# Ledger of designs, part 62: designed miniproteins, single chains, continued (2)

Each design is a single chain, and the fold is of that chain. pLDDT is the mean over its residues in the fold that is shown.

## One batch from the design tools (miniprotein)

Design m6147
Fold by ESMFold2-Fast:
Structure m6147 (fold): chain A 76 residues (1-76)
Amino acid sequence: GKSLLELLEEALKESPSLGPCALKDVRDAFGEGVANNVEKIAEVIAGKVESPDPPEVLVPRIVLAIARYICQQEGK
């Protein structure tokens, strides 16, 4: 099966119409508390993903995927 990282990247790819949405956009819209929680969740997920990539590569990719998902929910 696909890795969690590949699934997160595919979720990001399937929503190109929203344009770029990064952690800063989450912070601007929802505040630092939400942005900090996204980073913490990404670190936890990176620690549980079986991947040849190191955490310094996994964490930013997971943060981007989560930020993108949050922006989609706000746009509904």
Scores: mean pLDDT 67

Design m6148
Fold by ESMFold2-Fast:
Structure m6148 (fold): chain A 85 residues (1-85)
Amino acid sequence: SARQQLEEVLQRLQDAEKLRQKLLEESKTDPDKAAEKALEESIKRAKAGDILSAMSLGETGEKSSPDEKKKEEIRKKFDEAFKES
């Protein structure tokens, strides 16, 4: 039912938010590694068809990295994963 589908989407968004919070905390110690983890999880979720969670995690990865070149690489990988979904 539409209600069950909505509840599943909300659960996935909550799980993505918890992961996002964890990655933001990890970014205080190693922002580049946290950004790479965020991108990997974003790609994984995009391939699974969870586009909303993928977008949230991709944005977190981009914001976590202080390196502009790394941010550009993260954006490119996220965009490619999104196209494959």
Scores: mean pLDDT 70

Design m6149
Fold by ESMFold2-Fast:
Structure m6149 (fold): chain A 68 residues (1-68)
Amino acid sequence: MTPEQREAEARAAVEAARGLIEELKKNPDNVTLWVAARLLAATARFLGLQEEADEVMKEIDKVLEEAK
């Protein structure tokens, strides 16, 4: 994997996670959306987008906390 490909995949993972967070806000009881969003954020972190991944993780935690 080239550095350029890795960055592109990391950004795609962040965008996918953000989309799942919007769905999670509508369906906070959907565990599969929660797990998928966290896995995408973790993937982005491993691929080098740590700051964006941390922001996504915080958004997931906030949605779950507000759903209680």
Scores: mean pLDDT 79

Design m6150
Fold by ESMFold2-Fast:
Structure m6150 (fold): chain A 96 residues (1-96)
Amino acid sequence: MEKLKKLVDELAKALGIEVTEEDPVEALKEIIKKVAARNGIELSDEDAEELTDAILNRQPIPIHLLEAQTAFIKALSETGAEQLYNEFVELYRKEN
């Protein structure tokens, strides 16, 4: 829990996003939703939940969410935040 929150806060900082959620998974969902919005993609709470779940569990990304996922991966690459993101996903998977 504490390590996941630290990683997601560092990820948010690298991406220039302010996070209000204290739960690490909800914080990641907030980051994904805000990155999508920055790229003109409005994700519903249901779509943001589905995309976040698919990412965390390494499930195939649904076709209707591929544009949002692509925008998120691009943002990670442009900010050099890929390592923080990978560390978060791997830690989440080890704990679940």
Scores: mean pLDDT 84

Design m6151
Fold by ESMFold2-Fast:
Structure m6151 (fold): chain A 95 residues (1-95)
Amino acid sequence: KKKIEEYKKKIRELADRAVAALDETAAQHPELASFYRGTARDVRAAAEEAIKNPEKAPEYLKGIADGLKRVGELTGSAALIEVGNDAEKLAEEIK
């Protein structure tokens, strides 16, 4: 269905936004940079799984949302919280 291609594009765009925000957070907090790089890898891996398995995409996107919101709250990153909220909304749209 045409909407599956739209969702895959949105998932890729969301993962790119999340990684960019995590890279910025790593630059601001070098003491935890390895943790944020690990989170960025996990986000990309979850996004790839969501693209491969559209039926499970809501679950992977919710995991991304929960992780990004948690890091955003700990670091004060509004960008991470915003991407996390967008991930949660996209998960609900795909259901």
Scores: mean pLDDT 83

Design m6152
Fold by ESMFold2-Fast:
Structure m6152 (fold): chain A 81 residues (1-81)
Amino acid sequence: SMEKEKKELAEQAVRLAEEALKAGDWDRASLYAITALHLDPKNERAIKLLEQVADEYEKAGETLLAKGLRTYVEMIKKKIE
């Protein structure tokens, strides 16, 4: 089914985001995690990945990018309440 296909594609996007985060490619990690949430809006692994990317941006002094991702995560969490 298309629903199953979307969840499988979201899982692939999560794996790519995890690989990008391990490689220090935070921009790519956030893009893949956001893609996973577009396909599967309740994907907890993708939400946690975005929180980890926000932490890495903050450590790097990228305060505006960190705030942007934290705001996006809070908006997603409120939508799934």
Scores: mean pLDDT 86

Design m6153
Fold by ESMFold2-Fast:
Structure m6153 (fold): chain A 113 residues (1-113)
Amino acid sequence: MSAIELLERYKARLEELKARVEQGTPLDEVIAEMERLVEEMKADIPKVPKEYQDIFKELLELMEKAVEEMRRIKADPSVTEEEARQRALDMLDSLIDAVNKAIEEVKKLEEKK
């Protein structure tokens, strides 16, 4: 599988997850899906060409930080369900943006070959 195909798959999963949050999916289910994506990314990174591994590692770090933040939001009794939903949506938008930037960086590296 190409690096672009992997990134497009991650983007599609994040967009689906965002749609589910907008429809009222509980935060614990969102966290579980993001943890599954983190495990897939960890498995995928050794399979991508070395020139792209840093891009994928940066995305993995952003995803892991997002999972940690969502767990903190869920554990915080001062955060309302509405605030938690808004924060999750903002976080998913940031991750989708990061994947889009990664796709563009991989394309630029392919053009330099």
Scores: mean pLDDT 85

Design m6154
Fold by ESMFold2-Fast:
Structure m6154 (fold): chain A 61 residues (1-61)
Amino acid sequence: GPSGVAAGEAGRAAIEAGADAAATGRLSWQGPGGDPEKGREAGSLGRTAEQGGVLGYIAGA
């Protein structure tokens, strides 16, 4: 519903922050000796932020 949409916008902001961190890691991965683990760590952070935001919303925070 409408209140769900408002809470979802906060979750979306958290996901976008995680995606930005993942993009930073991907730059290193794309280098000739890029570190793939940095990209995976950034992706893991994005996933954690998404889960935190969604769980907070559905828990009725």
Scores: mean pLDDT 52

Design m6155
Fold by ESMFold2-Fast:
Structure m6155 (fold): chain A 56 residues (1-56)
Amino acid sequence: GAAAEAARARAERTLANLEKSTFDSEAVERVALAEMEKYVPEELLAEARAIVERRK
C-alpha cells in the first residue's frame, strides 16, 4: 500500500545518503545500519552493509 511504498522510498533515500556521506567512525556506521534494520528489508540491508564495507 501507499504507506509501505513510502517507507521503502525513505529506506532507499537513506541508502543513497549513506553511500554519499563519509563515516569516520565504525560506531557511527553500526548505529546507522541498526536504525535501518528496524524498517528496511533484508535485501536492502545487504546493500547498506556493502556500502559500509566499501568505505573501509
Scores: mean pLDDT 64

Design m6156
Fold by ESMFold2-Fast:
Structure m6156 (fold): chain A 67 residues (1-67)
Amino acid sequence: GKEALVLKPDGSVLKAEVLEETETKLKVKYLDNGEIKTLYISERVDENTYIAFDPETSKFYQVTILS
């Protein structure tokens, strides 16, 4: 799958693999720990960048999909 960078509100950046991309959801696998998370798309900033909501943390993350 495509790689992505997930920027959290605390300034930390996680590398992830995009397992599924839909108009409403991103399913990602974090490469550091292998956790699979479903993030809900709130806004598409540009062609490769989304603001997405994590319901487990109740926080918004910036997700940039790498080509």
Scores: mean pLDDT 84

Design m6157
Fold by ESMFold2-Fast:
Structure m6157 (fold): chain A 86 residues (1-86)
Amino acid sequence: EEEERALRLAAEIAGVSVEEIREQIASLTPSQQRAARRSLRLLLALREGRLEEARALVLEELEELGADPEERAAALAVFDELAAAM
């Protein structure tokens, strides 16, 4: 599954266990959880070297889902932080 592969990648990069990442995500608000999951899928695209495409895909998905400006901002903030860490 995409999410599982992305979760393992994120854990490897952060130097923590997959369980720690799951717990962190589970403690977030619903909007933050959605943003985190999108960022995880985005991380896979980044790993493939498609940085610009990955960012565009996130924006496209958020627009398709009808996300409000705050939700889009939260998702991009998580993306930017993860991208900076890579």
Scores: mean pLDDT 72

Design m6158
Fold by ESMFold2-Fast:
Structure m6158 (fold): chain A 91 residues (1-91)
Amino acid sequence: MKEEIDRYEELAKRLEEVAKSFEDKAKQYQTEADNLRAEGAASTPEEAAVLQKRADELETKAQNYKTAADNVRKGAENWRKKAEELRKELE
């Protein structure tokens, strides 16, 4: 049981690190999208349309990474809960 608790906590920690990585990627894509929108505001209408499309695609990627991060964090919480339940059985 103690080895299972340690394993569940290690899995939770690894998932939290993955979630942090996804959150960082989401921020990067959002920043790139914001920069492209700013460039579009100073561009010709044709260039602005291309930059807007790229910004929309990057924003979609940012949202996908945010959703993935949230799901992974929920997974980590589930593993921590299982570890806590096992600890209560050993008390």
Scores: mean pLDDT 86

Design m6159
Fold by ESMFold2-Fast:
Structure m6159 (fold): chain A 77 residues (1-77)
Amino acid sequence: HMKELEENIKKAKELFDEMRKIAQEAVEKYRGDKEKADRLAETVREALGLINQGFAEGKPVEYAEKALELLRKAAEE
């Protein structure tokens, strides 16, 4: 069972790296748009909350995927 947790943590790290890249690119893109930048910052806080919840519940990959989807949608709008 611990091996499954280790595998999930590794997958979560890969998803976190992708989320970091998306967030950085979106912040750069919206640097001149305070309204969109503020909304993105709120979404980043929500995504971090989901990630923390995933680790607390032992479902880091499931929650990381939800956080990534949330960030992708915010970055597109």
Scores: mean pLDDT 74

Design m6160
Fold by ESMFold2-Fast:
Structure m6160 (fold): chain A 90 residues (1-90)
Amino acid sequence: SEDERIKRLLEEVKKILEEYLETQDAEKAKERLRELMVEELGLPAPDESASVIEIAERVVQALSEKVSSEEQVELLQEVVVLIIEAKEKE
């Protein structure tokens, strides 16, 4: 279902950001976020100069428009916290 798809996408974004915070592998994080943005959300490809955080914020904005369940809202909040943590480490 669409609800299960949105939940899976939120869990994938969370995993990407958690791995990025641990490894500092920006190229891997950007590639994975770009794939979600283009392949799963149908959004235009991000600018080549875009940071991991900028791409993640765009993906999160698109997903925020699609969240409908309490579980999805909780996952979205967890992803937002990870983005804030990543910004503080810059």
Scores: mean pLDDT 84

Design m6161
Fold by ESMFold2-Fast:
Structure m6161 (fold): chain A 69 residues (1-69)
Amino acid sequence: SALDEIYQAGYDAGKQKTLEGKSIIDAINAGMEAGAQKAEELGLSRRVGEIAGAIGAQKAYFEVLKEKE
């Protein structure tokens, strides 16, 4: 679905920032922007993209940290 694509874009962006050693705030901000851009491509509002992208990025952040511990 469109929401799954937006979530995945945010997840990928957040994972990249987390692997670079950036904070959760940096990961979420990257996921929000990636999600917003994907939402625009799919004809949805940037706000929907920011929310779904942030959720994806947060998931990626905790998964990366869990693998380190």
Scores: mean pLDDT 87

Design m6162
Fold by ESMFold2-Fast:
Structure m6162 (fold): chain A 64 residues (1-64)
Amino acid sequence: MLAGAVETIVKETINGKEVYVIKKREAVEGSENSILGDLETGEKKTVKSTQSYEDVKKREFTEE
């Protein structure tokens, strides 16, 4: 957790490339799949990793 925003790391494919996206939000309104098609979100961070998604989850953080 960074400041107080909720972070959820998800796996996404951007430009034909597999990356992990960390979405920050004031509060979790759903679950790990809260990262819907929200193009209007300004708190989106992409975490590029050569490792598996699970490894990224462990290294960074997953839910809350």
Scores: mean pLDDT 46

Design m6163
Fold by ESMFold2-Fast:
Structure m6163 (fold): chain A 112 residues (1-112)
Amino acid sequence: SQLEQLAESLKDDKEKLLKLLSGSLRFALITQDVKRLEEIIRVILREAERDPVAVSRAVIDTLRRDFRFISKELIPPLLRLLDRLAELVADDPELVAELEALRARLEAIAAA
């Protein structure tokens, strides 16, 4: 995808890469585009394998800031994202706790 190519071109510029991931995630949430969200999640998870803590932090900050845009249709792919990030940062109990708290907030929307 074009997003994957752009992320690869920024692999040596961590700040720009994290801004790209956060901006793309935000755009998918605002536009309610499940297919775009699935695409950005694949790119996020690939980059999280390289830098799990920084990517997880960027995702948490983006989802907290833009939480109002999260509809029920976006929740299943976001839960899978948070679950995979928690596995990648398993050695960081504080970060796992933040991911689990965000997961619980998403489950509450799904149950309403």
Scores: mean pLDDT 89

Design m6164
Fold by ESMFold2-Fast:
Structure m6164 (fold): chain A 93 residues (1-93)
Amino acid sequence: SEKVERTLKAFEEDPLGAPLVEIDPELLEAIKQVTFKDPLVLVIASLIGGPETLKKLAEDDNAGKTVLEILDSYKDKLDPETYERLKKLIEKH
């Protein structure tokens, strides 16, 4: 998807700010309800499934999990290329 490719490239260039520009209004409203706002978690939520994914991340107690463990929990919902790119970005940071 063009949106996914743009989001990944923006994140690869500026991990802290650029991905937030690609968030739709429903996902943005869901973000307001989460207690953590790690940019990598927001990128994962935006790529996998919007508000439902972010709500599930907030409802599941992820406070003790690494961003990589969170990504791995959604591995089956990502294409292999997107998963490997996100994993490399997480391991770099």
Scores: mean pLDDT 58

Design m6165
Fold by ESMFold2-Fast:
Structure m6165 (fold): chain A 75 residues (1-75)
Amino acid sequence: DEVAALQAQAATHQALSDEYRALAERFKKIADELEKQGPENADAAKSYRLAAEGFEKLAADHDARATQLNQQAAA
């Protein structure tokens, strides 16, 4: 069943999107905690914020792919 296969792939991409969003939030929290600990942690905090931005972009890409696959399944 082509429709079931497309829905399964969409679910996989949605799960990856959700996972990357969770990682982004976790890394932002780490960055916030590092910033509160003092200026010596500023570079580390920036690295975690940059990584969080990367995870947000990955989440958006997987979300877009899930949407595309679900639309294909519905057609």
Scores: mean pLDDT 89

Design m6166
Fold by ESMFold2-Fast:
Structure m6166 (fold): chain A 87 residues (1-87)
Amino acid sequence: SLIERLAREIANAETEEEAARILLRALEEEKLSGEELLELLRLALEIETGKPASEVPAEVREALARLLEENRDRYIEELRAFLKEKE
């Protein structure tokens, strides 16, 4: 899946800059929803740590996905600012 591929790319990133570029692409180009962003972050953490990510109750997962969706534009701006500073 797209989410699984992006999670592997983030986990395999050699630098914070590379990981930020992948995440920015996921947000801007792929236009991931809050739910998709939450799953991406969960999978990336699972791959990076080699440990199962905590299973979150459905109600909490829905609340977190909504929060991520509401703040998506802010995250895009923060990632762009970070990458511009690293240029």
Scores: mean pLDDT 75

Design m6167
Fold by ESMFold2-Fast:
Structure m6167 (fold): chain A 73 residues (1-73)
Amino acid sequence: EEEKRRLEREKRDKEAYERLIQALHYSPFEFAREATRLYAEYSKEEPGIGVKRVSEIERKALEEAQKRFEALA
């Protein structure tokens, strides 16, 4: 049962990451909108911890975007 919760959380975080990457592909404004939505959602579920989780996902998404940008140069 605990294993299922861990896998569900990991899957949700991965989906959030992919959504942020997709949003950034369209514009920085779409990225900001999606990030704001995630912060609000995760903060309601786990105050403090939720914010830290979204912050980590956002950082990883920005790192991936930078690598993709460098590949275009």
Scores: mean pLDDT 77

Design m6168
Fold by ESMFold2-Fast:
Structure m6168 (fold): chain A 57 residues (1-57)
Amino acid sequence: MKTVLTVYLPEGLSPEELERIRAALEAAKARFGDQLEVQFVKVPRKEGLPEFRVRPP
């Protein structure tokens, strides 16, 4: 079963924070292989934490 993870990224994230998120998702893809698809969406927020959503079945 294929899981889709959507990551909502605030506009105010630094490049360093984006790199850390990318590295964590690369580790997750290595663990789940073709069963994990990751989509990034930028949101027009300057503050806040990244939001992770999984597509329901």
Scores: mean pLDDT 68

Design m6169
Fold by ESMFold2-Fast:
Structure m6169 (fold): chain A 94 residues (1-94)
Amino acid sequence: PLLGPLAEPIQLLEQGQALLEQGIAQKDVALLQQAIALFQQTIQTTQQAAAPLLENIKKYGITPSNEGLYKLVQEILDRAQAGIARAKKALAEL
């Protein structure tokens, strides 16, 4: 209820992190590629879910009501990008 439209991107991010950790531990190319795909989907889904929030920020600026969600959006995007970078590094080391 608290996460609303960000619930799906958070779940995708968690799934991507799990596959990344498994892929690194098992040195499994397919798991690492699946992790990258989930992180890319996380980014896309987060951007889509955040569109109404970004329009609100554009119209009203950063307010106490939108600041927390905006910070959460940035954290999800940052974590997904870091996951992609880590997976690509793991693939290059195989």
Scores: mean pLDDT 86

Design m6170
Fold by ESMFold2-Fast:
Structure m6170 (fold): chain A 81 residues (1-81)
Amino acid sequence: SMEDLKEFEKEIKKLGQEIEKAHEDLHNGKMSKEEYREKVAELIERIKELIKKYNVDKEKLSDNMKGLLDYLEMLERNLKA
């Protein structure tokens, strides 16, 4: 439903903001590389569970949301490398 999609987008944006905060904390020396990897991996797993829960078709999302998901996919690849 439209309400479920809005709730999904709200939760994803919140998790994306937490990832950005972790990135800033790493960049300014407030977080170690190990703590950063653990936190971002946890946040990405929470995002994956939300995508499964809401059975989201990526192509139906807003351009801003598609861009955020593409960024998160890139981060996941970098964490696994």
Scores: mean pLDDT 78

Design m6171
Fold by ESMFold2-Fast:
Structure m6171 (fold): chain A 88 residues (1-88)
Amino acid sequence: DLEKEAQEVFTRMKRAVAASEVAQRFGKKAGVPVEKTMQIVNDSFKRSKTDEELAELIAEGLKKEANLSDEEVEKLKQEILEAIKEAE
């Protein structure tokens, strides 16, 4: 169904943009190159099936790259989920 596919793509794209903006903000503050942050976001999108899983994978990727504290990881997850919710 073309209309259903178009709606799904649009929703997916809005969530991708929202998650990417939050990840870039945290990555920049932590000294992670934009290229690396975007690679983490793209890999997370490919591997995730839910918004919660997407947020978890992005946060884990940045934690490994920038040695984020557990508090920063949790804040990153929360901000990604909130941004996705606002985009939908």
Scores: mean pLDDT 79

Design m6172
Fold by ESMFold2-Fast:
Structure m6172 (fold): chain A 90 residues (1-90)
Amino acid sequence: SIEEEIEKIHEEIKKTFSEEVYNLIIRFTYALLEAKTKEEEELILKYFFEELKTLPKEDAEKALKTAIKIAEILKREEVVEFLKKKLKEL
């Protein structure tokens, strides 16, 4: 199920990521799950990208790659494309 796939990602990053990056991904995941409109998705991405600026490059890359996986599982194709574009800009 989608819930099981998301839970496995959250469990893995809890073991390997810093608490700051883990909490960023958890907030991103739940915000994206609640989003009903493209405008809400755009706001989520704007806040996520602003938080990425505060992280070391390696952590920002890990956060973006994980966010892409989550967005792909949730079938948010436009979100996936914006995240991939941001990853290329790092």
Scores: mean pLDDT 88

Design m6173
Fold by ESMFold2-Fast:
Structure m6173 (fold): chain A 100 residues (1-100)
Amino acid sequence: MTEEELVQALVEKLSSVDGLTEEQARLLVDAARKYEEAPTNEEKLKILKELAEKFKETNPRLYLYFEGGIIMVEAEIEGEEKREEAREKLKKLHEEIEKL
């Protein structure tokens, strides 16, 4: 299987999720690849922030999931002292996802 065939299969699978277009699914696959290849947490954080902005208006559930990822990566960058703040932010985020 070629990389292009794998990407197309993933796009088709993701676009079957309610509210996702083929364009949005391709964006997610490309971002996932960039995230895996990112050598630092700072670069991973940038990718998650870009995804959050792109999905903010079009898919509130995905937006909130990316916000959760941002909170987690920021806690890893800041260290143990920020874990309690991260837990509280994640609890509030979970409540917002539950309302959707």
Scores: mean pLDDT 73

Design m6174
Fold by ESMFold2-Fast:
Structure m6174 (fold): chain A 65 residues (1-65)
Amino acid sequence: MKIDALAIEIIGLAFEKGASIKKVEFRGDTVYVTLDIKDKKIGEELAKEIEKRAKELGLKAEIIY
């Protein structure tokens, strides 16, 4: 349930920022997200938003862009 909610939010946030998702992987309490994005500044901002959402759900996130 928490995993599904976070996955939906990650997909939505990436879509709104114009980023493509290459991979989403869940291990234990951590979500690993690999993004395809040319603007590293937008990638950094998106990574921070995903990390914040994950923490609100009691999860961790590691973002690669």
Scores: mean pLDDT 77

Design m6175
Fold by ESMFold2-Fast:
Structure m6175 (fold): chain A 115 residues (1-115)
Amino acid sequence: MEELLERAVEALRAGDYESATRYLAEAVLALLRELSPGAVTEETRRLVEESARAVVEALGERLSKVEDRELLRRIVESIANSILGAALTLKGEEAVQAAVEQAKRNVERLLKEHE
């Protein structure tokens, strides 16, 4: 999981949003398998992948400009937790929307708290 989050950080810094989406989704799925193995269905996998794509599409360009690697790592971890939480509690498009909205709130909070 941690290695996948680091790969997502590197992909975001490189502007490789496709790879960032894949690594973020894989990190969330790895965490989900560890915490709730029975929840990793084909439907949940697709939901996590769609949520990761939506978040990277909404925030990826902004995050690629974050110079502080440690801050970006914390942001990516917070995003992964937002996607995980939505996937465990919601379904369909509602989960994707909730993941994006929570990720946006967390990013704004972390950026303000840092500088």
Scores: mean pLDDT 84

Design m6176
Fold by ESMFold2-Fast:
Structure m6176 (fold): chain A 93 residues (1-93)
Amino acid sequence: DEEELRRLGRELLEAALDELGAPPEVREVFRAATFDSDPAAADYLAATHADEARAVTLRVTRRVAEWVIEHGSAEEQEDARAYLARLDALEAQ
């Protein structure tokens, strides 16, 4: 259900932050920017942690796509593969 999907999204964000070695203060700001739509938190990340914000967003999106490739329908898997191809192209620049 929707609450389970919200929990999964938060778990994927936490996993990405952990993988990138984000300190607890930065993790709290990412949660506020991502789930609470806090513009002050988003501005802080853009001003002080722009590279980290980009890396976290790309990592979470990549993990969601990988999860869909494993568990989704054939159509969902195709869309997820297209997403990964676009992320790879963006990261190559």
Scores: mean pLDDT 71

Design m6177
Fold by ESMFold2-Fast:
Structure m6177 (fold): chain A 96 residues (1-96)
Amino acid sequence: STLSNLATTYNNLGNVYKLQGNHDKALDAYLKALEISGVLELKGIVFGDDDLIKTALSNSGIALNNIGNVYKLQGNHEKALDYYKRALSLHKRAED
């Protein structure tokens, strides 16, 4: 829960940096959110907590989608597509 809230906060920081045009700080914040969500997924797996795994996958998908949006704004469409496809895969796993 505390780590999930921290991941959400980093995603929100990234969104503000993106709106300010600070793409480097936005990417750093989204990558922090992704890292924290990966730790949450691992904890969910180790402790057999399916709800925690689904929450972590959803949060990781949000972070990946946001990273894709930054690359799209930078004109790096190849990286944007890669991150969007990864986000789609995680969202599908979280719903199933």
Scores: mean pLDDT 88

Design m6178
Fold by ESMFold2-Fast:
Structure m6178 (fold): chain A 87 residues (1-87)
Amino acid sequence: SMEEIERLVEGLLELLRSMFPDMSEESLEVVRRTALEVLRAVAAGASREEIDAIIERGRRELYEISGDERFAQVAAAVIRREADAVL
């Protein structure tokens, strides 16, 4: 459901805020949008390849906006973990 997706995204954001307390709200908003897109795609029955493409695009955007490769990598990994748990 949309409510479950929103709850998962908020949990993911709280985890990232705890790991990266100085991360900008702009960077976290990119995480929110990417996670929502991924989880909605999973709910719609998207292929693994389509989900991988969304995550990789989000990772690149996060690196460009944050300048933090570790943050981008961790955020992408956490989003993938949530996607895999629902698949």
Scores: mean pLDDT 86

Design m6179
Fold by ESMFold2-Fast:
Structure m6179 (fold): chain A 71 residues (1-71)
Amino acid sequence: MEELIRNAERSLEAAKRALEEGDPVAALAGAGEAIKLAQQAMSLGPSERAEEIKKEAERVREEALRRVREA
């Protein structure tokens, strides 16, 4: 579980950075990976941290999708 959470956090941070750098396509990919890893962690047991990561990653993915649509 911890490894999945750790990897989800790294993917989320990479997605946030890509969004800040003006790369919404890379941000979308990173956010999607973070969501997937957080879901896998939650399937092993309830985790507030994994839920928080998933929620934040979903927000980043929505913002990235909005920017891609407006480009």
Scores: mean pLDDT 82

Design m6180
Fold by ESMFold2-Fast:
Structure m6180 (fold): chain A 68 residues (1-68)
Amino acid sequence: SKPTLEEALEALRPLPDDFLRALFRSMGLDEAQARELTRLLKTDVAAAVAWLRRDPEALAGLEAGLLG
């Protein structure tokens, strides 16, 4: 079974901020979106998931990139 979005994001949490921003941009997020998602991910993964669920464009890019 595919991992959940929350599980995929939790696995990324220990990675450096600059790496995460570049990774999220590679998945179709703009610089502001990548920066905000990285900030939320470092503080609260549930808040990162909730933010993505309110941004359909960002959510679609991350689901394609992280979950295939």
Scores: mean pLDDT 83

